# Designed miniproteins, single chains, part 83

Each design is a single chain, and the fold is of that chain. pLDDT is the mean over its residues in the fold that is shown.

## One batch from the design tools (miniprotein)

Design m2876
Fold by ESMFold2-Fast:
Structure m2876 (fold): chain A 99 residues (1-99)
Amino acid sequence: MEETVEEVRRAIEEIRELAKQLDPDTSSLVLQFADTAERALELAVRKGDEESLRELLEILREAIEVVKKLLEKESKENILKLIGLTLRAIGLVLDLELK
């Protein structure tokens, strides 16, 4: 659990650092995702939910790949993928809050 928590924290920080290199509008979308992921992390840790932490880590790894592609080219396709990942993170937050 603690190892996964540290991996999740590092992934969120990597996403925040990468966001600084994007156009302001795209950066704001990435930061909204990061804020949602941080909320999911806090809830999963509070509830001792290791499965949700692993799911969050998978979402974050996919998000890092999408943000790196956005750094190469800020395309509508990659922005829509980021929005989809944000919705997945919101779903995880809701699942954790309903427990």
Scores: mean pLDDT 87

Design m2877
Fold by ESMFold2-Fast:
Structure m2877 (fold): chain A 73 residues (1-73)
Amino acid sequence: EEEEKQKLLDEAEKLDNLGKFYREVAERSRKLAEEYAKIDPSAALTAQGHADRFEKLAEEYQKKAEELRKKAN
């Protein structure tokens, strides 16, 4: 049982790292959207779309990591 719990915690950490990666990408895309908002509205919309998508993906990985930690405990 303890080894199974450790494996779940290791998987959770990997998912947490993926969530952090996508959150960073989302924040960068959101910043680009703000920078382009009055210069190139089309580029701003594209960057906003990327930010929204990657932010959702980051939340999904964080949720999966949380569920794995609950199973480990």
Scores: mean pLDDT 84

Design m2878
Fold by ESMFold2-Fast:
Structure m2878 (fold): chain A 75 residues (1-75)
Amino acid sequence: KNERIAEILRLAAEKAAEDPRIPEEAVRLFEQAAEYAEQGDLKKAEELLKKALSLLDREAFDRAWEILQESSREV
């Protein structure tokens, strides 16, 4: 269960890094969220994910949400 969340966040971070619409600062926060989720610290992962999403304008936020949905379907 925790492993599935970590895998979703890892894939989302990789997809976000490939997408020029997602700023590098947000990508770094997605990567950190994935790392904390992999360590079992889901609270810290959620905080970092929320922080990443808060840095995005509407278009980038919608794309980040699509990336999370795609990653969830692949895991």
Scores: mean pLDDT 81

Design m2879
Fold by ESMFold2-Fast:
Structure m2879 (fold): chain A 74 residues (1-74)
Amino acid sequence: MLDREAAKAKLEELTGKKLTDEAVDYLFSLLGTDTLDQATIDGIAQAIKTGYTGKSDVIDKEQLIEALANAPSP
């Protein structure tokens, strides 16, 4: 299980993008948890890679919401 800081670092590593603290806080709030497992982080990273349409190296809360909304359901 990864806490907020570890999850942020892992998502940034997997996506090649920086995440704002607000974006990470939103993600944990959306999932109703204070820790994430590796499979959940991998799925979120894939959704960001697939759904992110911006040109910025920084993903804020709005960009994260858009990326997750654009990701296909399994």
Scores: mean pLDDT 78

Design m2880
Fold by ESMFold2-Fast:
Structure m2880 (fold): chain A 100 residues (1-100)
Amino acid sequence: MSPFQKELEVAIEVLEEYLPEIEKVSPEAAKLVREAIRLYRETLEALKAGDVRRAFELFLEAGRVMQEARDLLLAAGPEGKALLDKIYEEITKRVKEALE
């Protein structure tokens, strides 16, 4: 598996684990995170199929959806920011452990 595929798998796992907490802070952000998880999973499937162009397009769309989710969480105030920081720290930690 490529490092990029492993990073995406870790990101999906962490986002799925934090979905209940995201839903409590912002149900609208949770809906967007579920959509981003779907797009990241489709990105992984496209990569496994060798369809690099489709994988890239799906990855960019997922990034856009995640940006919208992030903006909603930040708009929810300090609680949303704290949750985002925790999610990013957990993703970074698990990616580092998986690649090292």
Scores: mean pLDDT 86

Design m2881
Fold by ESMFold2-Fast:
Structure m2881 (fold): chain A 67 residues (1-67)
Amino acid sequence: MTAIAEAPELNVRGTGPDLGGALASVNAAASTKVGVVSNILIEKTEDKWVAKLVGDKGSGIATATKV
């Protein structure tokens, strides 16, 4: 199964084999744009994870969903 994560405010996207993998991918991409990123988990369900990404130069909401 594939999952996709997107943080539109940071214009980054990630994919992975699960929700956690997709979110990790988007965190890595965000780090290249806003510096070192901390991840604050807001919502965790079976089909959806939502996290706030906070970096030195910006922040955004990442949403991971199963496809």
Scores: mean pLDDT 78

Design m2882
Fold by ESMFold2-Fast:
Structure m2882 (fold): chain A 78 residues (1-78)
Amino acid sequence: GREELEAFFAPLSEEQRAAVRAAVDAAVAEGLLTEETGAFIVRNSRTPATTYLAVAVAVAIGELSREAADRIIAAVDA
């Protein structure tokens, strides 16, 4: 409902932002995405919506695997 929609556009908590950063840094360290694409995702991780969009774009252009994308998206729910 409305609460889920509002949460999707609400600013990420400090814990959620830290979890997204950690997931991105781990994926970069494993060679699953470039530092440039990782920085793009972190820069756009302001809300769940913008994080989801940045991850979806990275997958669509071939810069991120679906498996690595799922790990980063899971961090938003932390």
Scores: mean pLDDT 82

Design m2883
Fold by ESMFold2-Fast:
Structure m2883 (fold): chain A 80 residues (1-80)
Amino acid sequence: ALSPEERMLLAIAERIAALEAARGRPPSLQEILDVIREVGARMGLPDAAAALAAEVSQMSPEEATAVFRDLLRSLRARLA
């Protein structure tokens, strides 16, 4: 099973993938940061979300979307 923090990462990654699919383009860095904060608050993990947001804020939008695509694949594989 995934930890609560890994469940938060999965939820964030799925939301980012859904935004990319809906728009046919990667989301902006600001959109990614907004998703992180929203999901963290909703899941009761605001400190973990804040730490992740600080790390992601140092990335390009392309780097951030690549990281979350890799996390989505890795975390889904662990659930299978």
Scores: mean pLDDT 86

Design m2884
Fold by ESMFold2-Fast:
Structure m2884 (fold): chain A 87 residues (1-87)
Amino acid sequence: SVEDRFRELLQRLITSPEEAAAVAPEFLALARELLADPSSSLGPLVPTWLQGLLLFMDAHPAFRAAHAPLVAELRELLAEAKRLFPE
């Protein structure tokens, strides 16, 4: 399922941050799908996970600089996620 795949990719991002560039496009697409599904139990957690990933990237300036387009896309998605789940 979308939720199972999202959990798998999220685990890879937190346990193997070096894979972030390789898995991020699919992770972002699945995050958007979870945000669009009002029945998803994971949707409300997406803002927290996206913010965590951005904080990781901010703590690693070289990684952030190498992945500037991804950082911009993550920030835009986080803003939308916070709009949908403000609490």
Scores: mean pLDDT 74

Design m2885
Fold by ESMFold2-Fast:
Structure m2885 (fold): chain A 109 residues (1-109)
Amino acid sequence: LEEVRRLLEEARRLLEKLEKAVEEKKVDEAIELAEEIIELLRKALKVLKENKDHPDVKELAEEVIELAERLLELLRKLLKVAPKDKILKVIGLILDAIGIIAEAKLILG
């Protein structure tokens, strides 16, 4: 599960960049960062699902939920500043983040 820890650390780093991009209203950069974070979290979930019996799985699934909830908060802020032509894209990312939270909660039982 070392790969999962590395993926979550990278996601945390990108979340800090996303927060700054949202504050600076850099919508396109924020969308790209959110897409990268979603890919990292999905990859982490795949590894966790394949290793369900590992003692660290629940702790790491909880961390995925924490990071995805922070992503969701930042995406909600991004939605308020996004131009009309980007709104559907941001809504799609919000739905992706909700899906990640749901999938991680299933791992917790």
Scores: mean pLDDT 90

Design m2886
Fold by ESMFold2-Fast:
Structure m2886 (fold): chain A 65 residues (1-65)
Amino acid sequence: SKEEILQKLKDFLAKLGEEGITELTEEQRQEVLDLLKELGIPVTEEMEKITKLKEIADYVLDKLS
């Protein structure tokens, strides 16, 4: 369900933050983008420029409010 995918995305971002990760690797960013696509959130040019975990988390929270 979309709720399960959303929870997976939130847990993934929270775990990266707890591990002290501030910038995402290509692999980590791809996983976030894949989860956003499953949620039906379009990957914009603005989203493609975001590599920092905090900025990605803020973007996700904004789109889900």
Scores: mean pLDDT 76

Design m2887
Fold by ESMFold2-Fast:
Structure m2887 (fold): chain A 62 residues (1-62)
Amino acid sequence: GELEEQVRERAGQLLEKKVRHKYPDAEYVEVEISEETITVTFVLDGKEYKEVIPWSEVVSWK
């Protein structure tokens, strides 16, 4: 629904911004959304990193 699309878009933008701010030379950034968590995957110097964020944390974001 509209709420799910808005949350997905906003969460993706915020996570990508956070990752790019911390790792400005990241070669790849992907955001995956599940029912319980959001997973951010990025590649830096040929190494893959993942950050898993629970929805309870995302709900507090503006």
Scores: mean pLDDT 70

Design m2888
Fold by ESMFold2-Fast:
Structure m2888 (fold): chain A 99 residues (1-99)
Amino acid sequence: KLLELARELSESEESIIAVLVFITAAETLGVDPSSLTREQLLDIARAAFGGSLDDLLATAAVDPAAAAKIIAKLKESGLRIMAASSGSSVEEVRERLKA
């Protein structure tokens, strides 16, 4: 599912790499990325860049420092989106994922 989403969002290998960085950010939240829905992944991307996946991918490809900022933003956005989807607080989602 995640590879299908990566290929669907990506016209190039660089875009796939950017999506994999995106998935890695989800893993660093203590989340199994395969548990994320397509909508959740897209919402995280939109939240990170104000709704532009192209901007997300372009930024990740250009500057390693920018990539670090993306990861930090994805961690925050990911937790918030998952909390909203679950009707839970960010802290509760984080605790549940660590269990």
Scores: mean pLDDT 53

Design m2889
Fold by ESMFold2-Fast:
Structure m2889 (fold): chain A 103 residues (1-103)
Amino acid sequence: SAADVRAAIEELDELYKKAVEAIKNNDIDEFINILKQVLAKLQELLRTAPAEHQPDIQAVIANVQAFIDYLTENPDTPKYIILTRLFALNTEAHLAYDRLLKS
């Protein structure tokens, strides 16, 4: 339902705030753990999404996984790059949520 999608968005927005704080605190391990929580929540959303909206959610999932993989290989990535990529991911996710809510 639209209410379930809105609840999922609210939980994902809280995870976004926690991710920003982890980076401000130089806690890359906590940041990666938060991205893994985002990934799990997006996978739950994917399982309940109508077939026509699944590709948008799958694209966000793929980008979150790629970001986790990148940071695991590049733990010394500068904060501004991490925050820029996080902002882009959050923007892409919200575009997918908007399409899902309009269905």
Scores: mean pLDDT 86

Design m2890
Fold by ESMFold2-Fast:
Structure m2890 (fold): chain A 75 residues (1-75)
Amino acid sequence: STGRVVLGVAREAIRAAEEGSGEKGRAALDNMRAFYEEVRPELSPEEQARAEEALAEVEKVVDDRTAAEKAKQLA
């Protein structure tokens, strides 16, 4: 389903942030947001809710990674 694809993109974005960098995670999150906006009308209310929860989780992981990298650069 389209909802499963959105969740797959979320996992890839989290991986990009955790295994790569905050910059790579941010790019993946931006791609995820763009994809979600395109497919949103095709999603059920339940799939939209799960996608929005996944977006919030990805944003937190990306923000945490970016903050950690900035802290290292300032030290």
Scores: mean pLDDT 82

Design m2891
Fold by ESMFold2-Fast:
Structure m2891 (fold): chain A 68 residues (1-68)
Amino acid sequence: DERAERLLAEIAEVDPKTAERLRSLYELAKRFGLGDFAVEQMEAVVRGELSGEQAIRLITEAIAAAVE
């Protein structure tokens, strides 16, 4: 996904560790049909509307809800 790769590259310029965590979560989110949701959270991080930690939490919570 070209859009996800671009967003991850932008986040990695500021915080490479957060970008690595978000990449892993994005791959997992896609398995549960949450790829678009994960991209939306990553876009919010790039816009400065959301911290990387908040995005990680929101994506993790969404995945947890999907497996129940």
Scores: mean pLDDT 85

Design m2892
Fold by ESMFold2-Fast:
Structure m2892 (fold): chain A 78 residues (1-78)
Amino acid sequence: DELMNEFLQTFEKELKTETKEKFSIDDVIDILKKLGLSDELANEVADFIKKKGKDEFTKQEILDIVKEFLESKFKEME
């Protein structure tokens, strides 16, 4: 939980420094890779986001989606 929350805080801070108000799936993948996610994990996030059926996301929407994905993954690691 703490590691996930620290990552989410770092991700939110990175999103806030971006001049864009909306993000494509590719933009999100680039940010995640910049923060140290593997290509495999970044692709899993991309597939999760694609299920939402949208081409662009607000900062809040993408933060919520990434949080949902990470919570799902960390529950599997119990």
Scores: mean pLDDT 75

Design m2893
Fold by ESMFold2-Fast:
Structure m2893 (fold): chain A 94 residues (1-94)
Amino acid sequence: MPSPLEIAEEFRERLLELTRDLPEEVRARLEGLLDQMLAAIRAGDWEAAERALKGIYALLLEAHARGLLSEEQLQAGVELLETMGRRMNEVLAA
């Protein structure tokens, strides 16, 4: 069974690939939030991890609203967030 950290690292890799075409400043903000999420998961701070995830979702919505992210990319990003959350809940409930 993959660990919470492995699930989060896979999510980071896929989301960064999906958002490769974002401007450097937006991409740096996304990477910062992903780093905060990973640090929180490593520390077992699930409240901090949830805040980072909400920040990631808000950033994806902002990027879409600014025309920097397509509707298809936004939907794929949301699906990645939902898949990661589901896999994380399965591991933590075990």
Scores: mean pLDDT 85

Design m2894
Fold by ESMFold2-Fast:
Order: sequence, then C-alpha cells, then structure tokens
Structure m2894 (fold): chain A 71 residues (1-71)
Amino acid sequence: SLLDQALQLVDQLKNAKTPEEARQITIQLMQVMKQLSDEEQDEIFERLDEALKTLTPEQQAAVYRAMLENQ
C-alpha cells in the first residue's frame, strides 16, 4: 500500500548517511504523502519526527527544507 511505502521511506531515512541522501528520500516521501489520507499523513509525521531525532543537524535541515519545498 502507499502507507507501507511511506513507512518504508521513513525507515530508509533513519539509515541516511548524507544530507543529500536524506533530502532525496524526503522528496520521495512527500510525493507518496500527497496521496495519503489526513489520518495516514499524521501517522507518517509522527514516525518521521522519531526518525529525525536519530539524524545529524545537517541531515535534519535537509529534510525540513525538502518538506517545505515539496508541500
């Protein structure tokens, strides 16, 4: 399902090694999220918040920028 794809992308983000990798995963995630219900989007944002806590500040900045540019 699209929800499962979004969850898998969040898991991939936890293993991102560079800001550019984090950015590219986030762009893909935002494209999938546009097709999800509001309830499913909220679930993904909660899991994304947890994933962000495992990333470096530079990777976190790349994710936030990608989210803003792709909303």
Scores: mean pLDDT 85

Design m2895
Fold by ESMFold2-Fast:
Structure m2895 (fold): chain A 74 residues (1-74)
Amino acid sequence: DIVEAAGIGTKANGLIIRGAELLFKDESEGQKLIEEGRELFDKGLADSSPAGQKILETIREMADKYLAEALAAK
């Protein structure tokens, strides 16, 4: 459960990071990857135990912070 939640979070975070990097080269593809990452977090949260939800929420907060910093660094 916890290991699966961490795996899902890592994959979703990777999609958001890649999407943020891609936004400045291909905005459409970057936004698509960010949406895929967010959707994966939402699905992971719905399917996870309370312990897994805490892990996913922590990873999602880190991903959202990275995205906000990347957008501010224009």
Scores: mean pLDDT 79

Design m2896
Fold by ESMFold2-Fast:
Formats: C-alpha cells, structure tokens, sequence
Structure m2896 (fold): chain A 82 residues (1-82)
C-alpha cells in the first residue's frame, strides 16, 4: 500500500508538471485513500472535481497547482517518515 501510494504521488507530480490539474488531484486523492487518510473518490465526486477545475480562471488554476504540489510534498514526507 505504501509503494502504491508512492507511485500514485509520482503520477500526480508528473501530471502537475504537464498542467493536468484534474489528473494530479485524482491521483493525489487515490494516494491518500491508499494510506487510509480519506475515502476513495466516487464517480460523482470526480465529475464535480472536473467541473470545478474546468470553471477555474488561469490564476485560480495556478493557485490550485501550488496547493496540490504542497499536498503531494506533505504526503511524500508522511510516507518517508513511516
């Protein structure tokens, strides 16, 4: 489970570097779920997330990307400390 979470965080980071905010958010959420920190995202929650991200301005997308990067780093640190 820890190894699977690491792989998902690597995917999230790669997606974020490519500007895929939705993909990064989904894989980050999957990693957190693998660690037992949150429940898995439902199809409805994924659809809502897609609609939210699609509605964001360029500035809001930049802010979202910075927040996702911070969360990825926090989760990576959490895994490393275990």
Amino acid sequence: SLEEARELLEKAREELEKGDILGAAIHLAEAAAKLGLVPPLSEEEIKELEEIIASLSEEEKKEAAERLKGLIEQLEEYIEEK
Scores: mean pLDDT 82

Design m2897
Fold by ESMFold2-Fast:
Structure m2897 (fold): chain A 116 residues (1-116)
Amino acid sequence: HMTLDEFVAEARKLFEGVTPENVVEVLRKLADLAIERFEQAETKDEMIALARAFGAVVRELLERLGFPDEVIDRVSQLLDEAIAAIRGKSKEEALEIFRQATDEVIKLVEEAVKKM
């Protein structure tokens, strides 16, 4: 199983050579890794920690690429809402909430790239 530290290291490795033109593809790969790790989590605390780590590395990436603060704040709000929702749900429901949140983040970034 991938540890949280291993996930963060893999995320930073994926961010090497990232540009606004390929950020959506990079985020999809990151989301797939996060979802796989989320599925392997044995506790709710591990799921929440992973979702927070995902949000933190996504924020770091978007800031480095010069995305507008309003886009970065929207992504953060979406992930914070998903984390809050996960706390009250079963593992299966938590996974679905996280999958939907990652898809919405990717869509929001894709739309923002088109306006840059």
Scores: mean pLDDT 84

Design m2898
Fold by ESMFold2-Fast:
Structure m2898 (fold): chain A 65 residues (1-65)
Amino acid sequence: SLEDSRALRALLSRATPEELREVFELIQKIAKEEGIDVRPDQVVLSGEILGRLAREVIDRARAAA
């Protein structure tokens, strides 16, 4: 959703380099599982990729709570 995308953007803007690396690893994992080709040196995040990433991050956060 738009709110989830905004929350993810806010999280990324405050993330440490280590957290950003974890996010990029999640992007690559999701892309591989969904058959989306994401290049490591040029990350162009479409709304669909951002939505899938936001959902995965939210689900993992909820599982940890």
Scores: mean pLDDT 60

Design m2899
Fold by ESMFold2-Fast:
Structure m2899 (fold): chain A 81 residues (1-81)
Amino acid sequence: MPDLSGLSSEESIRTVLEWYESNREWIEENASPEVLAQLERAYEEAKRALEEGDLERASHHVLEILTLMEHLEAQARAAAE
């Protein structure tokens, strides 16, 4: 998970989107088609909101990405044991 401490709302949003993009290959390998569709939707919504300057809406979708990613990481960890 990226460390968002001390970042502005815009910087936090950009950091999460970049982190998602850098992990896309891993996500495709570990996510069900349904979860992958939810993540891609949240990513596109967050990106659109950021481009529109709607930081509140972008932050909402970023939180959805973080929640889904934490769940996937926990599942991948359990599967490795």
Scores: mean pLDDT 79

Design m2900
Fold by ESMFold2-Fast:
Structure m2900 (fold): chain A 72 residues (1-72)
Amino acid sequence: DEARTEAFLEAFQEELSKVVGEEKAEEIRKKALEAGGSLGERANTAAKEAMDLGLSAEEVSRIVAEAARRAA
């Protein structure tokens, strides 16, 4: 469901913005949406982009888990 994918990416952006700032978090959300595919594929794109900004795998996993909880 595209609505659930949007909700996940919105929550992911909100959590990520606390670490990297709003503009960079919004850019990552746009990249994930443009990549297309399943929710999992877009989540992987967002996670990879966040790691490229210097976030640890532990931080990214926490953000993904929180975004998934908020999108449910």
Scores: mean pLDDT 81

Design m2901
Fold by ESMFold2-Fast:
Structure m2901 (fold): chain A 86 residues (1-86)
Amino acid sequence: AGKEGQDLIAEAFRKARAGAPRADVFELLLAGARALHAAGFSIRQIGRQLGLPQATIDRLAALAERDVDAALRRMAEERVDSLFSG
């Protein structure tokens, strides 16, 4: 379970290393996060799969209690920011 989401996240990281546009990497990370959620992964598990810091995961888990899609989108945004800021 979760292979589709994990494969999409791995593809996002490969494309980021290859110099793909930020928007393309973001869409793959968001698709991967949504696929993991559909597969029954918790918000905290999804944050770990995306490689987010624990403080970010804690903050976005709180957001997910009100709006799961907003939390998944924010996770993808935070990860793409970290990939393109270094």
Scores: mean pLDDT 88

Design m2902
Fold by ESMFold2-Fast:
Structure m2902 (fold): chain A 80 residues (1-80)
Amino acid sequence: MGPVSPEMLELQKRRQEKVERFLREVLGYSDAEIEAILNDPERLQLVETAITKLELLDLLGAPEEQRERLLARLRAELAA
């Protein structure tokens, strides 16, 4: 098992902090729920995909209704 480069570890840490902040501040999840999602690769991928889509919606000036629909869908998928 080879060690990851320092640059890669820093990027991974920033990515994790971004996901944790989103789950806590936007979705209102508890620390226990956040930890469960971070340890589930499928749920983590759903969250990361949603963050990317939300960033694109913001960049494109899309209506807030699209953001709300994406968040509602994400909540439903994470609950399943």
Scores: mean pLDDT 79

Design m2903
Fold by ESMFold2-Fast:
Structure m2903 (fold): chain A 66 residues (1-66)
Amino acid sequence: MGEQWRKLLVEAARKLGASEETIKKAEQAFNEAPTTGQGVTKALKVLEDAGIDSNAISDAMQQQLS
């Protein structure tokens, strides 16, 4: 369920050089959202605001799914 998406997002963010503080903020945003879709959207915005490209995150997540 949502935990799998959270894990993929966190792993992608680490792979792209996001700080542990940024990852923690993204996880908080994900966990505070009422749905997985909203959680992913909010977490991606936290990462984008920290300078991590959301397209690069998406690509890294897709690599984990293949």
Scores: mean pLDDT 78

Design m2904
Fold by ESMFold2-Fast:
Structure m2904 (fold): chain A 95 residues (1-95)
Amino acid sequence: SRVVGIVRARMPKEKGTPGVERLRRALGPELLRDPGMIGAEVLSVREEVDKETGKTYIVVELRLEARSEEDLRRFVGLVMALLGADKVDVRFFKL
């Protein structure tokens, strides 16, 4: 009945730094009020330099636990919007 997504998002540093702050503010009051959300946790935040462009990126890993796959997809969309990420990787686990 429960599903877990390990979400990895990468953003340019100038976008990712304010994005992480927005995400941290939303993880408490906003997301925990959603009945589809069981848990949300920031696992890591790190800087990564792209080898081809020399640009610095913020890489965020999150654990999201939701009541359904549909709820998990919705939460991934919210996380993308808060972070300003164009693309994310999601590893999906059915509990």
Scores: mean pLDDT 80

Design m2905
Fold by ESMFold2-Fast:
Structure m2905 (fold): chain A 64 residues (1-64)
Amino acid sequence: DFKEKAEELIKKADKEPKGSKERVNLLTMAANNYYHAGDTEKAKEAAKRALEEDPDHLGAQGLL
């Protein structure tokens, strides 16, 4: 289930330090899984969170 996977990834991201590469990558993966689940609103929220922490993250930029 893409939604359950996205929620798991958000929980993992929240355990990583803000601004860390791991957190940004986990937020970007969560956004991608939310898009596959059809939850475009949560996908954009997760992608925006990733870009707030790393504006140069190409994967997150591609999801907006």
Scores: mean pLDDT 82

Design m2906
Fold by ESMFold2-Fast:
Structure m2906 (fold): chain A 110 residues (1-110)
Amino acid sequence: MMSPLTRLILAEASLTTVLMYLSTAVKYNITLSDAEKARVVAQVEKAVADAVAALAALAPDDPWVAAARARLDALVAALKAATTTQQMLDATNAIVAVVDEALARALAAR
């Protein structure tokens, strides 16, 4: 069985890959197709779901986990509502920051 910490690390890696893709698209002024936007959203939603499940397993009683989940839900909603590649980049960057904080907290608790 994959450990919750490994699941969180893989979720962060997946989100970082999306962040690099969106950053490159913004840098070269690339307009994403609806299919490409849907793929980005699906990858971020899966990574966020994996991160939330890992956090619930690692620190079920930490009130920070509930706050992080609420923040991630709001940021995923912002990503889905995004009309520009820049807005998608901003939302994904904020999601990565929350997951990085979660990983740092999980590592410090070891």
Scores: mean pLDDT 86

Design m2907
Fold by ESMFold2-Fast:
Structure m2907 (fold): chain A 98 residues (1-98)
Amino acid sequence: MAEEYLEKASEYIMKAGEYLDEYRRTGREEYRKKAEEFAQKAKEYAQKALELAKSEEERLRALTGIAQADALLDLVAGKEISEEEDKERLEKIKEEAK
């Protein structure tokens, strides 16, 4: 079910964020690698949720999960993401979910 994959995607997004925060705090490469690994898993689960999504809400949540995972991967790669760009991405996702 899409909900189960959405739950797993959310869990891995949270873990990726926690490891990215630890990397930023400590500078230890092991945390950066873990953040990347979990962000990639989050994207995979969000993509599976999108395939199984039966409602606009489920599609929106799945697309949001993919975008959040991509944002985490960009941050792990050292790219800066502005709040304005993040908002624009979210608005585009809402349109694509319809």
Scores: mean pLDDT 80

Design m2908
Fold by ESMFold2-Fast:
Structure m2908 (fold): chain A 83 residues (1-83)
Amino acid sequence: MAEEAVAEAEKLLLEAVKAYKAGDYEAAKEALTKAAELLLANAAAVTAELERRTGAKISVEAFRAGIEAMLDHHLAALEAAKA
């Protein structure tokens, strides 16, 4: 279910934040990547739920592109912090 996928992604994002605060950028990267993969795997269900909550039409393709761009941006930031 979309809410379950979002809740699990939220847990993974919290793990990423904890790892980042601990200076474990590799663990932060792994958790962030898993969260993005989970959202992408459930993109259709997640976008349908967001449409119900906001009343705005959300393209599944636009959502996937947004998650991919966000992941690329944050992974680049983590690599910069690690190096």
Scores: mean pLDDT 78

Design m2909
Fold by ESMFold2-Fast:
Structure m2909 (fold): chain A 56 residues (1-56)
Amino acid sequence: SSLADKAAANNKKLRELAKEYKRDPEGVAQRLARKLSPRRAQVLIDAIRTQLEQEE
């Protein structure tokens, strides 16, 4: 379904961001802060951290 396809694409992007965050958390946080508001950047960072926790 379209919703499942969208969820799969979003999960893939989160995994890619999580890998980058694992290598350079400060650099990723700074990039997100430049593209997004501080609040929205924080929400995305929290999602990335949750994704990393789900990977064990």
Scores: mean pLDDT 74

Design m2910
Fold by ESMFold2-Fast:
Structure m2910 (fold): chain A 80 residues (1-80)
Amino acid sequence: MTLEEAKKLMEEGVKAIQQGRYDEAAKLFEKAYEILKEVEGENSPLYIQALNLLAYVYEKMGDEEKADEYFAELEKILSK
C-alpha cells in the first residue's frame, strides 16, 4: 500500500461526504488511516487529517463513541 493510494482514498471519501454518503466516507477514510499509520506514522499531516475526517463522519452518522475515540486520538497527538 502506498501514500498515493491513501491520498486517492481520502479524495474519494471527501466526494462521498459531498454526496451525503457518510458510511461510505467512513470506510474510505478508515482504509486511508490504516495506510497512513503504516507508511507515515502519527506525526504526519495526512494521518492527522484522516483522523479529523473520521471523527467528523462518525459524528455525522450519530456514532458519538467512535467520533470521541478519533477526537481523543487527535488531541493526544496534538498535545505533544
Scores: mean pLDDT 82

